# Designed miniproteins, single chains, continued (3), part 34

Each design is a single chain, and the fold is of that chain. pLDDT is the mean over its residues in the fold that is shown.

## One batch from the design tools (miniprotein)

Design m9228
Fold by ESMFold2-Fast:
Structure m9228 (fold): chain A 80 residues (1-80)
Amino acid sequence: LREELIAGGRALLELARSLPPEEAARLAARAAEVAEAAARIARERGDEETAALYAALAEAARAAAEGDFERAEALIEELE
């Protein structure tokens, strides 16, 4: 799960970098919403490790939505 989610985050970041800024921001914002919802569900189930992972991915996606791809990349690297 962890390795797959990190790989998915990296793939989405690469896709966002290839898109026009407005499209990249929309993709990243949607990814952040999904990750935030997943973190909430994991937390409600008592899975703090999975919740923290999704919360970190949501933070990276929010950075990408703001156009800060360097911060998004650094946040994903910190998860490895």
Scores: mean pLDDT 82

Design m9229
Fold by ESMFold2-Fast:
Structure m9229 (fold): chain A 89 residues (1-89)
Amino acid sequence: EERIEELEKETRKLLEEALKLAREALKLATDKEDLLRAIALILEAIGLLLELELIRKNPSENAEEELERLLERAKRLVEEAKALLEKIK
């Protein structure tokens, strides 16, 4: 279905962006709080990317709803990663 493919592509793009931003924040972090926050964001992004791949390979009747939920989580993760990076820079 077109909707499912669009949700998958958008979610993957956002998660990859979040991971990139969180990794950049990790490189620039000088205090323990920012370092731990960056690591947490990296782990969250990786976990969501793995969840996305599992949904892709074994789609259920709830695949669209699950992808919409994942997309929302991905959007929030990008915002959190951007905020952390801006704080550090």
Scores: mean pLDDT 85

Design m9230
Fold by ESMFold2-Fast:
Parts: sequence; C-alpha cells; structure tokens
Structure m9230 (fold): chain A 106 residues (1-106)
Amino acid sequence: SEEEAALRAALQRAIEAARRGLELADGTPEQVRAQGEELEAIAAELARTVRAARSLSLETVEAAGQAMAHLRRAARLARAWSPELAPQLREALEAAIEAARRALAL
C-alpha cells in the first residue's frame, strides 16, 4: 500500500541516518551535535508517518515506535555530546537500526 511504501522509505532513511551517526560517533563535537539534529528530524518524520497511517498492523506500529524511541535517545545523546557518551550513542544508534530492520521485515 501507499502507507506501507511511505513507512518503508522512512525506516530506510532512519537506518541510513543511524549508520552515518555511527561513523560520526568518533568525529568532532560539532559533527556529532549536528547529526543529533538530523536524527531528531528523521525520528519526527517516522512518527508522523506512523500517525498518518490507518492500515498498519499493531506489530509494525510497535516496531517503528521502538526505532523512533532509539533515534530520539541517540539525538539527545548527540546534542549533549562528550567523549564519555560515545558508547551510549553507539548503543542507541545500533538499537535504532535493529528496530527499523525488524519493522521492515514485517
């Protein structure tokens, strides 16, 4: 469906952004903080896509919701970034990728 295609596109963008975030986790503070803004924007887009959809299964909504939650956590960690937060940022980004991949498999 058109709703499923829109959700799939949003989930793929979420995976791509999280992958870029993993590459930048060892970057400069400025790069990491800027990535935090992108991660929040993509989490907001995913949330809007899920809210607009009327035909998605509960399992799909829950899996996409988990991906959104992990992206928002990663965005908060990136904005407050210090070197000590790098492991937590990487964990949140990896969790976002896993949840988004699970949602895509449904």
Scores: mean pLDDT 83

Design m9231
Fold by ESMFold2-Fast:
Structure m9231 (fold): chain A 87 residues (1-87)
Amino acid sequence: MTVIDENMSKEEWIELLRIMLGETERELARETDPEIRALLQEVIDLLRETIAKLEAGEMTSKEVAEKLREVEELMREIRALKAAPPP
């Protein structure tokens, strides 16, 4: 996360997270690999929890940025699995 991202408004964070959620749900719908699907579901669950807590006023922008780092690590693992095609 950049300094700019950490200073986003609650509404801007919710919009970004909803876009990410929609993209991840679409990716899950197309995915057939059960390991990748499990990781995508973890990303979806984390994004949904983060949106709900942010809407409830239970998270700061900094805490949202920390949750997005967790999402980025999961997405990196998903990309690594996708980059290793079967022989």
Scores: mean pLDDT 77

Design m9232
Fold by ESMFold2-Fast:
Structure m9232 (fold): chain A 93 residues (1-93)
Amino acid sequence: KVEELAAQLSDPDPAVRRRALMELGSLPLEQQRKALEAIIEALSDPDPEVREIAAIILGELARGGDERAREALRRATSHPDPGVRLIAREALA
């Protein structure tokens, strides 16, 4: 399931990518960690909603103690998208 959702983050349809991220975000943190690299890459997605959902999930992972997610959020505080920057700053507060 997690591998299938991570693969859907590369789907050409942004609606599919948004749904896949929302499903990943509803899974236990241990399962989300298996898709961590794909979620981090989604911060660079062309769709702004996909980017914001990815930032929210990384915030949850960072609060759960994931250092790689925290590092990705630290970099995201200088992201070109103001929505991503806001979510990243709030997650690190």
Scores: mean pLDDT 86

Design m9233
Fold by ESMFold2-Fast:
Structure m9233 (fold): chain A 90 residues (1-90)
Amino acid sequence: LSEELRKEMEAGALLTAAAVYYVVGRKAIEKGDIKTARESIEKLEKLAEEARRLAEESEGRAREEAEAAARAIEEMIEELKALVKEAEEA
């Protein structure tokens, strides 16, 4: 496995893990479990940091995929934070 391909696979794995935590966070908010939702946000923040680090260490397609993963995870974080705020105000 080339280093480039390995980095592309790592970007995909980070995005997949983020999708799982995003779904958990959304379901936690629906149930009023704000603690679990916040824990999901913390895990997503760590994954976003890892995706950004991977992008800095990568080039070409691997960099593009890592940057795309970081942006997607950052959007998931912002969405969950907005939903948590709304749920706490309701």
Scores: mean pLDDT 88

Design m9234
Fold by ESMFold2-Fast:
Structure m9234 (fold): chain A 92 residues (1-92)
Amino acid sequence: DLVEKALELAKKAKELAEKKNQPLAKKAAELLIEAAKYVEEGNVLEAEIELGLALIYIGIAKLVGELDEEIEKLLEEAKKYIEKAIEKLKQE
């Protein structure tokens, strides 16, 4: 459920970033999609690496003014679901 929600949100963010020509936001969304896939595989380390890279791209997108508010909200929601899924994996 958490991974499915993260994937839906990240895919929607990617689509909107493509439509609005925001390549850094698109890259962040792609990295969140990869993080969610690693969570699905039970690979915590790779999921954390991809999530960390996604956060860097979100930060750069904000800094250069290439992050639409709607896209930012989708990326933040996807991030929260991935973080929660990673924490569950770390517990067992």
Scores: mean pLDDT 87

Design m9235
Fold by ESMFold2-Fast:
Structure m9235 (fold): chain A 78 residues (1-78)
Amino acid sequence: HMHTVTVELTLKAGATPEDIARVVAVVLDPEGNVTRVETRPSKAPTVTIEGVPPGSRVLVFGLDENGVVVATGEKTVP
């Protein structure tokens, strides 16, 4: 069964949601292989990814306008 996964971003010290220019979500299979990469123009502190297989890990990075990581999140699908 495929899952819808919501990942909460943890902002780095001193960062605000307004610093996020885009979000990159990376889906890893149970072996650690990258199966999907999505880029979204979002300033939201949460990211929802649909159609994630069981056993997957979802890594999410909030990037500023210069491509620096200012927020991170991770969730594992059982």
Scores: mean pLDDT 80

Design m9237
Fold by ESMFold2-Fast:
Structure m9237 (fold): chain A 55 residues (1-55)
Amino acid sequence: SEHERLLRGVKAAIEEAKKLDEEGQRLILRLCLREAERAGNEEAVKLCREELAKL
């Protein structure tokens, strides 16, 4: 489904973001959060918020 596809994409983006510095991580995570919110994917929104809170 589109929901599962977006969630997989967000998880992949989070893993790629971990290779960046803190500024790069914040940028990628903020973009993922906005896409997840736009799609109404609450699970993806939660993941992005949790990762941002660790920074």
Scores: mean pLDDT 84

Design m9238
Fold by ESMFold2-Fast:
Structure m9238 (fold): chain A 68 residues (1-68)
Amino acid sequence: SERDELIAELERLIEEARRLAETADPASRRQLLTVVALARHGIAEDASAEALRNVVRYLREVLERVRA
């Protein structure tokens, strides 16, 4: 289902964010870990596909900002 694919994508992005956080400065690390917590909360709360799409977009934006 679309929802299962979005959860799989979020799990991949969460792992990417956690790895990036290991080498990031303290401010960037806090931002990454905060969005990881938000993403995990969305999955745990059985969020809709639309809500999960929004979290995927947000997590990608945070990753791009930290890498810039």
Scores: mean pLDDT 84

Design m9239
Fold by ESMFold2-Fast:
Structure m9239 (fold): chain A 95 residues (1-95)
Amino acid sequence: SIKLIAAYEVLERTPESLTVRVKLLDVNGNVVGELTLTFEGDHDPYAAAMYATAQLLGIPLEKLPTTEEEIEALEKELQERGVLVVEEKVLDAYL
C-alpha cells in the first residue's frame, strides 16, 4: 500500500549540473516535506529524486546511487516503506 508520494521536478539539467526538487505528499495530497538538491555532473533525475526522498525520510545513504544495482536497491527500499517516486507532472494520476 502506498503511504507517501515523492513528486519530483527537474529544475535544471546540464552535463555539469542536475538540480531536482522533491515534494513528499501524504495520500490526501498534503505536502509533508520538501527538499531541493544540486548534484555536480550528469546524473539520472530519477536516481537523484530517490536520493533526495531518502534524505527527507532520514534513510542514511553514503552517496547518490549511480549503478543499475544501486538504483534498484534504493527503489526497492522506498517501495517497502510504501513510498512512490514519480515525476510531479504525472502526480494527478496518483491523487
Scores: mean pLDDT 84

Design m9240
Fold by ESMFold2-Fast:
Structure m9240 (fold): chain A 89 residues (1-89)
Amino acid sequence: DLAALRQAFAAAVREELLAVGQPEATAAAVQAQLAAAGLGDEVTLRIDSPVYGPTTLTGRLALSADRELYIEVTEGDESFAAGAAALAA
């Protein structure tokens, strides 16, 4: 179920953002965007970097051959992977 995979991925990204000190409002906004995104949809993640300040990352929600979700970064700081974690359902 792709919807379940999206929900799990969005929740995991939220937990990672909180773990690295992002504000709860920022983490919640990213989770909501990822949970609502379809495959191939453009997602724009706005985060508060402790080093660079407000930072915007643009990518697309993608699915691997093994049914693992990830964010394919298309624009922004490539060193800041907000969603490099693949999740198994």
Scores: mean pLDDT 68

Design m9241
Fold by ESMFold2-Fast:
Structure m9241 (fold): chain A 74 residues (1-74)
Amino acid sequence: MSAEELLERLEEAIREYLEAVRRGDLERAHQLEKEIVGLLLELSRVSPELGERARAMAEEAGREARQILEELRK
């Protein structure tokens, strides 16, 4: 898989992850989180530059997910 294909899959996985968090589908969110971690490791191995971009995207998604979970608790 090319670095570009890995980045596109990461973007899709992040979107699906945030949707699962919004629905309270924790099992699906956990599965997607594992996939995201795997994609980050592979991207960093294939392209350090795209790996940095991918990590920034995952960190932003993590912040958004935490905010969604905090809102759901109040």
Scores: mean pLDDT 82

Design m9242
Fold by ESMFold2-Fast:
Structure m9242 (fold): chain A 78 residues (1-78)
Amino acid sequence: MSPAQQRAILLAEAVIELSTDEEVKKLAEEIKAKAPDMDDAEAKAAAVKLMSKVGEKESDETFQRIVDEFARRANALA
């Protein structure tokens, strides 16, 4: 998988683990399932869409926890 696809999956996994909103979790699960079949532009767009939805639906505290967990997972990839 490309780095963009891997990052989209890692973000989706962080969201699935930490999100409290069912719509946000569902979007993350869909992105995780589809990411291996996405090109780099689609994977980046999916990650942006997911973070925008997290920002709309989740508290600032939950948003920050998702960002921190994603960064932790992404750093392990580098």
Scores: mean pLDDT 84

Design m9243
Fold by ESMFold2-Fast:
Structure m9243 (fold): chain A 100 residues (1-100)
Amino acid sequence: QPRPSDEEIEANVYYLAGIVADLHGDYETAAKFYEKAAELTPDSRLAADAYVRLGEAYYKLGDFEKAKEWYQKALDLARQLGDTVTAQRAEELLKEIEEK
């Protein structure tokens, strides 16, 4: 696809900032960045991946209910988009959290 929109570029910047925050163990900041990335490009593959990472951030914060909600949103969106890799990851994470 040619030339990402300004929103797509901004979403990628927030997504990468979320990853950096995650690597530093700042899960609250990571969650905010991932949520912003998804808000800028709803119904996109980036949003589906951001939902997975947002769920993982909430899991690390001990909020298992929010983690489940975001994993489910990631799964639903990934399936709509035919993103089999993200869909499989979300399914695996949902199975793991059901054991808790």
Scores: mean pLDDT 86

Design m9244
Fold by ESMFold2-Fast:
Structure m9244 (fold): chain A 62 residues (1-62)
Amino acid sequence: SMEEIEKEIREELERIERELVRKYLAGMSPEEVQRLFEERLRELAKKYGVSVEYVRELQKKM
């Protein structure tokens, strides 16, 4: 269902957030962190067959 897909996307977004925080604290620049974030959002959108805009809007509501 769409609710199950949304839950999976939210869990993946939480994983991405943890990854980016770890990399930032390990000394990755803000520019590289932002680039990785955009790459992860595109990968996530492709995986679930949704738009990047949908994933970004879902992230904003978290």
Scores: mean pLDDT 86

Design m9245
Fold by ESMFold2-Fast:
Structure m9245 (fold): chain A 64 residues (1-64)
Amino acid sequence: SAALDAAMAEFNRAFADYRAGKLTREQVLEAARRLLDAMVEAGYITPEQAEKLLAEIEARLAAR
């Protein structure tokens, strides 16, 4: 879907910028949440799976 494609592009850019030191962890997590929400709307994952994946991403970012 157009919304999923847009969320994917936003997350990929945010993650690349984060790795380059140009974005905060909070900004990457916001992009990740938008991607996971778009994946739920597209039927790829459940809301419960999205919450678990977001927590995993947050933990990995906190660990550097």
Scores: mean pLDDT 84

Design m9246
Fold by ESMFold2-Fast:
Structure m9246 (fold): chain A 88 residues (1-88)
Amino acid sequence: EAQRLLDELLKMLEEVAKWDPEQLEKARERIEELVRRAAEEAGLAPAEVLAALRDAFEGALLARQGAPQAEIDALAARVRPVAERMAA
């Protein structure tokens, strides 16, 4: 179940770059529900999964804007432990 919820979240992440602010607001409840369920299945606090998702979005945005690699790497380092636990 955790893997299926993670796959849903990753699919939503792939679409985020194409979403306008109105689409993001409409999807908010669905994203929050998927985060809550994924956290439960992975044995994590929902806040941990949400923070990792936020950092992943920030990293993607920074990469798109040509930010320094070290800044992107720092965000990836914070996301990695949560992603690894969800994938296990």
Scores: mean pLDDT 65

Design m9247
Fold by ESMFold2-Fast:
Structure m9247 (fold): chain A 65 residues (1-65)
Amino acid sequence: PAADAYINAGKLAQKLGKYAQAIAALEKAIALNPANAEAYSNLAAVYAKLGASAKAADYLAKAAA
Protein backbone atom coordinates (compact mmCIF):
# COMPACT_ATOMS: atom_id res chain seq x y z
CA PRO A 1 0.00 0.00 0.00
CA ALA A 2 2.73 2.55 0.89
CA ALA A 3 4.70 1.79 -2.30
CA ASP A 4 1.48 2.24 -4.34
CA ALA A 5 0.95 5.65 -2.69
CA TYR A 6 4.44 6.76 -3.79
CA ILE A 7 3.83 5.47 -7.35
CA ASN A 8 0.57 7.46 -7.50
CA ALA A 9 2.39 10.56 -6.16
CA GLY A 10 5.06 10.07 -8.85
CA LYS A 11 2.42 9.77 -11.60
CA LEU A 12 0.69 12.94 -10.39
CA ALA A 13 4.02 14.82 -10.29
CA GLN A 14 4.70 13.69 -13.90
CA LYS A 15 1.30 15.06 -15.02
CA LEU A 16 2.18 18.40 -13.38
CA GLY A 17 5.65 18.47 -15.01
CA LYS A 18 7.32 18.19 -11.58
CA TYR A 19 9.94 15.67 -12.70
CA ALA A 20 12.25 16.07 -9.67
CA GLN A 21 9.33 15.32 -7.32
CA ALA A 22 8.26 12.41 -9.56
CA ILE A 23 11.77 10.88 -9.36
CA ALA A 24 11.88 11.31 -5.56
CA ALA A 25 8.47 9.61 -5.10
CA LEU A 26 9.30 6.73 -7.46
CA GLU A 27 12.69 6.17 -5.76
CA LYS A 28 10.84 5.84 -2.43
CA ALA A 29 8.48 3.29 -4.02
CA ILE A 30 11.52 1.24 -5.16
CA ALA A 31 13.11 1.52 -1.69
CA LEU A 32 9.91 0.00 -0.20
CA ASN A 33 9.52 -2.66 -2.92
CA PRO A 34 12.62 -3.19 -5.15
CA ALA A 35 10.67 -5.67 -7.33
CA ASN A 36 8.04 -3.08 -8.32
CA ALA A 37 8.07 -3.03 -12.13
CA GLU A 38 5.58 -0.12 -12.26
CA ALA A 39 7.95 2.18 -10.34
CA TYR A 40 10.81 1.35 -12.74
CA SER A 41 8.55 1.90 -15.79
CA ASN A 42 7.50 5.32 -14.48
CA LEU A 43 11.13 6.29 -13.73
CA ALA A 44 12.02 5.28 -17.32
CA ALA A 45 9.20 7.54 -18.61
CA VAL A 46 10.43 10.50 -16.50
CA TYR A 47 14.05 10.13 -17.66
CA ALA A 48 12.86 9.84 -21.29
CA LYS A 49 10.99 13.16 -20.86
CA LEU A 50 14.21 14.72 -19.50
CA GLY A 51 16.19 13.45 -22.54
CA ALA A 52 18.25 10.99 -20.46
CA SER A 53 17.79 8.14 -22.95
CA ALA A 54 20.48 5.85 -21.43
CA LYS A 55 18.93 6.11 -17.93
CA ALA A 56 15.45 5.61 -19.42
CA ALA A 57 16.61 2.42 -21.20
CA ASP A 58 18.27 1.12 -18.01
CA TYR A 59 15.13 1.60 -15.88
CA LEU A 60 12.94 0.08 -18.62
CA ALA A 61 15.19 -3.03 -18.61
CA LYS A 62 14.82 -3.25 -14.80
CA ALA A 63 11.01 -3.03 -15.19
CA ALA A 64 11.09 -5.97 -17.64
CA ALA A 65 13.21 -8.19 -15.34
Scores: mean pLDDT 82

Design m9248
Fold by ESMFold2-Fast:
Structure m9248 (fold): chain A 100 residues (1-100)
Amino acid sequence: HMEELKKKQEEAKKRLDEIESRFTKVSNEAVDAAGRLYREGRKELADRLLEVINKASEALQKAYELLGDPEKVDEAIKAIDEMETLINEAERLVQEARAL
C-alpha cells in the first residue's frame, strides 16, 4: 500500500511539473487577452478568462500542499485533474478571444 502511494506521488509530481509549464504559458496568454478584452468593453469574457486562471492557480497550490503527504496522493491527483481541466478551458477561451 505505502509503496504504491509513493509511486503515485512520484508520478503525480512529474505530471504537476509538466502541467505547471502549461499553466505559466496559458496564464500569460490569458492575462494579455483579458487586458485587451477589458479595453474593448468585453468585461464579461475578460472576467471569465481570469476566473478560470485563478481557479487553476488555486488547484495548483492545493496539489503542491497535498503532494507533501503520500497518504493524500489521491487528493493531490484530483487537484491536478481539476487544474488540467481548467487549463484546457483557459486555452479554449484564449483561442476564442483571439478570434474576436
Scores: mean pLDDT 85

Design m9249
Fold by ESMFold2-Fast:
Structure m9249 (fold): chain A 75 residues (1-75)
Amino acid sequence: SKKLEEAKKKVDEAIRALMDGDYETAARLFEEAAKLAKDVNPEASKLLEEGAQHARDGNIDEAREKAAEAYRLLS
């Protein structure tokens, strides 16, 4: 669905922001992706919410791991 593809796009954007050190933008993008994913896959949505929290805390590796797992569930 378009909603699924938009969620995946937001995850890719969040990872880019995270790698650029823009943790606030990364967290917001993960939260937006989580909202889009909620109706498609609630487990992926929860992982993206956890990714947002790790991004806010500057935990780059943990945020990336959560995003990768969520992306896998959305594929």
Scores: mean pLDDT 88

Design m9250
Fold by ESMFold2-Fast:
Structure m9250 (fold): chain A 79 residues (1-79)
Amino acid sequence: SDMEEAEKLMKEGDEALEKEDYKTAAEKYKKAAELAEKDLRLKAEALGNLATAYDKLGDEEEAKKAEEEAKKLAEEAKK
């Protein structure tokens, strides 16, 4: 399912982040967020981790956009 694939991509992103492979981490987290459309909590987590990866890559504008979207979705998931 899309959710199982999103969880797998989150794990792969986390592994890439631990290895300091920020480009691969960003690619994995971006795909996870796309697949997690129905799970606001998972999508928020993926976008928050994507923002961290973009920040490490020096992509400040992309990092800000991902962080802002993650915060909005995290707040929505609490309702």
Scores: mean pLDDT 86

Design m9251
Fold by ESMFold2-Fast:
Formats: structure tokens, C-alpha cells, sequence
Structure m9251 (fold): chain A 71 residues (1-71)
């Protein structure tokens, strides 16, 4: 499904941006990008029913919340 593949690709891009920002010490930018990654993984889960995508969405949503509490 091309739509789900594009959503996963966007999620991965935001995940990578979040990791880069976190490594640079930019907690706010990291949180914003983890939140975006979680949103796209969740959309991909809704289209596919793939529980692995749901777990990724939950993980990155929690990461964003933890970083927001520190920023």
C-alpha cells in the first residue's frame, strides 16, 4: 500500500530529525519531531493494522511527552 509506505517514510524522517535534535541537546525540537513521528506511525497503523506501527507511535509519543517535561 503506497499510502502507508509514504506515511512510514515521513515517520522515519521525523524520527531521524528528533534523534539529531536530541543529540544536539535541543529537547524542544526533539519533542516536536518525535510527536510528528508518532502521528505518522499512528496513521500508518490505522491503514495497515500493523501492531508494530502502533508500538512505534506509542514509544515516540511517550518520548515527546518526557522531553516536553524537561524542556
Amino acid sequence: MKEAEELIKKANEYRDKAHDALFAGDLKTSAENYKKAAEYYRKAFELTGDERLKRLADIYEQAAKNLEALA
Scores: mean pLDDT 87

Design m9252
Fold by ESMFold2-Fast:
Structure m9252 (fold): chain A 68 residues (1-68)
Amino acid sequence: LEEAKKLAEEAIKALEEGNLEEAKKYLQRAYETTSDVAFRVGVHEAIKLVFVDPEKAKETAKAILEYL
């Protein structure tokens, strides 16, 4: 889970830099790195938002890190 959290933090940085492709790759790696169901569900929701609403994707990723 800790490694997955670090990958999610890198995704947030990529979103802040406007690098949507890198953000999606970090979120996908975070999803694959852990078996934690709640974390994976949240990351999957963030992945769906990366190209649709990057700001909401960023807030979703931050919320996951805060609660898990």
Scores: mean pLDDT 79

Design m9253
Fold by ESMFold2-Fast:
Structure m9253 (fold): chain A 64 residues (1-64)
Amino acid sequence: SEEEIERLELKRNLYKISISATEIVIEQMKKKGSDQSLIDQLEQDRKRLEERVRELDKKIEELK
């Protein structure tokens, strides 16, 4: 249904905002010469969020 698609799209958009925020933090940390282990952790968190977006995009396409 359109309502179901809308809910999934809103959830996807929330994850995309989180990815963008994480990318900004990673780039700032890299420029400042921050601890590589902290940067690596944030990059792993970003990859997890990207995977959640991919799964949501797949579900949205299946409902169209």
Scores: mean pLDDT 86

Design m9254
Fold by ESMFold2-Fast:
Structure m9254 (fold): chain A 96 residues (1-96)
Amino acid sequence: SEADELLQQGGLLLAQGKLEEALAKYEEALAIYEKTLGKDHPRVAEAYLNIGRVYYEQGKKEEALEYYKKALEIYKKNGDELGIKRAENNIKQVKE
């Protein structure tokens, strides 16, 4: 899907250190997922998790925590144990 392709593009840009470009791709993917799948869908949580990673790499720890927390709440609503663990690990990393 277009949103999945944008999420993948964001990941490649993040790996290259192109933080602002990665953020834009993840925000576009988020908008499509929210519109097509609904705000509480696990794909929305995945987009939030990736947006948080960009903020963390930018040194914006408070924004990173905000987005990781948004992802965590959605994963909890869906009973996604793997998603919960990923979000909690990222939150722990920011606090260190």
Scores: mean pLDDT 90

Design m9255
Fold by ESMFold2-Fast:
Structure m9255 (fold): chain A 80 residues (1-80)
Amino acid sequence: GIKEELELLAKECEELGLKEAAEYLRKALEAVEAGDYDKAVENLLKAAKVVLADESLDVTTRIALVLRCIGIAIELELAK
């Protein structure tokens, strides 16, 4: 489900050394677990912004990670 997708995405960012993005994704997961979908979406969009700005990642990896963040954010908005 959404929580499992978010946990996997956070772990992938941690493995890539994307500490700030991973922190936002962990905050998004905590917000989902608390039922605070607005805070979860806010943190997912912050994670996407940090990933998109990271020049250490190739463009394809940045786009893929950003699309995953946005996809989860859309699913959370529709679940309200």
Scores: mean pLDDT 88

Design m9256
Fold by ESMFold2-Fast:
Structure m9256 (fold): chain A 60 residues (1-60)
Amino acid sequence: SSRTPEQRRAVLHAALGILEAAKSFVEELLERGLISEEEAEALLRELDEQAAALEEEIAA
């Protein structure tokens, strides 16, 4: 683990922000018809699971 709590929190928040941006991008791809509804659902589920894990780390 990092020796700087501030740096650790910054990394976790940055990762969470990236996941939020990725979810918005998946929604854009679906709206543009570049991916299927099934593909979008699977990707959003994976991103939600990753975000939940990061939120647990931030809360700890």
Scores: mean pLDDT 83

Design m9257
Fold by ESMFold2-Fast:
Structure m9257 (fold): chain A 100 residues (1-100)
Amino acid sequence: SKDEELLEKIKKLEEMINSGGVDLKAYLEDLEKALKEMEEKNSEKIDIAELYLFLGLIYEKLGDLEKALEYYKKALELLKDDPSLKETQKYIEKQIEKLE
């Protein structure tokens, strides 16, 4: 399902971040560029929310908890009305609770 696929992508990124396998600042720049391009193309809500979640994770790891929280809330707002994404919504809610 899309929910399982998104959660697997999140888990994989978290593992890569924690192992030091990601240049966090370079990836942040790539994600911000991708987000701008997707917003210009009126991309699917789930695809934009995926980028918001990845931005949230990267900012959290960099210690910018305010920006991490902002992006997690933006992702949740895009996905809140999709019943097929309940597990991803719960994941995001837990991340927000952890940072508040």
Scores: mean pLDDT 84

Design m9258
Fold by ESMFold2-Fast:
Structure m9258 (fold): chain A 62 residues (1-62)
Amino acid sequence: YLEEGNEYFAKGKYDEAIEAYEKALEQNPDNAEAWRNLSITLANAGKNEQALAYLEKAKELE
């Protein structure tokens, strides 16, 4: 799911990337990289408030 999210993000398919990253986090909620990538994707999709919250979550994990 993380790699799938990265592929969608690279193609500019932010909604699909968000969905894939969320699935990655369902499997491993301690994956700081997935939280960080989801945050960046949300910011690119214009969801800045949610992006900030998820970036903080990534920083808490490492």
Scores: mean pLDDT 80

Design m9259
Fold by ESMFold2-Fast:
Structure m9259 (fold): chain A 65 residues (1-65)
Amino acid sequence: SEEELQREVDEALAAIYLYLGKKAMEQGNYEEAVELFRKAVELAQGTSIRDEAEKYLKEAEEKLK
C-alpha cells in the first residue's frame, strides 16, 4: 500500500538524516546536527535508527551548553 511505501521511505530518510547529523557533529556544526537528529527521530519507524538518533541528539544538545 502507499502507507507501507511511505513508512519505508520515512525509515530511509531517517537513516539519511542520521548520517547527515553525524557528519555535522564531525564538522562541529552542533546546531545543524540537532536539527538533523530531530528529523531522524521524527521519521524513524524502527527502534535502531530512532535509539541511535536520540543518543546523538542528546550529545549534540550537550555540545551547545
Scores: mean pLDDT 85

Design m9260
Fold by ESMFold2-Fast:
Structure m9260 (fold): chain A 72 residues (1-72)
Amino acid sequence: MEEEIEEQVKLALAEIYRAIANMDKERGDLDGAIESYEKAIEILESIKNPSPEARALLEQVRADLEKLKAEK
């Protein structure tokens, strides 16, 4: 249950950082957006035995970051 709680907290934090990154991107702060996406990825990668939801979010955040770096 501690692992489950840890994953839920990390998912919430990663979603928050992703939202911050999307906001920074919308405002033209590309460096801030990259930093926030990287923090979301770091948090998601720290989850042991990630759920399908965690894996999907990690894939989405990585794709968002890759696309943003390609546009820069």
Scores: mean pLDDT 81

Design m9261
Fold by ESMFold2-Fast:
Structure m9261 (fold): chain A 70 residues (1-70)
Amino acid sequence: SKELERELAREQMALAILDAGIYYLEKVREKSTDPAEQARLDATIAGYRKERDELESRIKKLQEELEKQK
């Protein structure tokens, strides 16, 4: 359905934005020499990685549902 296709496109866009954000934060983390900043960045990156895993799971479910309809 078009509704399911739009939902998949929205989730895929969210994943791309999240991946870009994680990549940026990892680069900042690599350059950081402050232990307090490193700890904050590590916590933020871990949170985004968990959100990424949840997004990937939703995307796979949506792709499987679309495949069943076509």
Scores: mean pLDDT 87

Design m9262
Fold by ESMFold2-Fast:
Structure m9262 (fold): chain A 56 residues (1-56)
Amino acid sequence: SMADELYERYLAKAEGKSAEEADRFAAGLATDLLSAGYSQEEAERLARKVLEDAGV
């Protein structure tokens, strides 16, 4: 799905970054998900998951 593609793309960007940089990528994922028509709840869930999976 587009959500899975956005998640994978932003996870790759966040991996190995500082907490501040990873937070910016997580915010970018949430913004792109909302723009694509996903709910606020889903956008927040996947943004949080990116931070967890990136090891931040």
Scores: mean pLDDT 85

Design m9263
Fold by ESMFold2-Fast:
Structure m9263 (fold): chain A 85 residues (1-85)
Amino acid sequence: AEEYLKKGNELLEQGKVDEAIEYFRKAIEEDPDLAEAHLNLGRAYAKKGKIEEAVEHFDRALALDPQLEEAYQTAIEIAKELKKK
């Protein structure tokens, strides 16, 4: 799980968003409770403009690990944008 998470992060930093998503999905398949994988998958979907998918994964990350400050901040920022008319 951690190896896939690391590879996904490398791909995301290279701008290879679709490939990063696939590796984060693989990390979740190996460890469904890996909050960091859900957080980073949400970030990848946000980069693609898939806001609904991003929010779902941020919510899951928050539920799995309430100590993830980055997930809290990102989820709140997206929620604020979604509330705008």
Scores: mean pLDDT 74

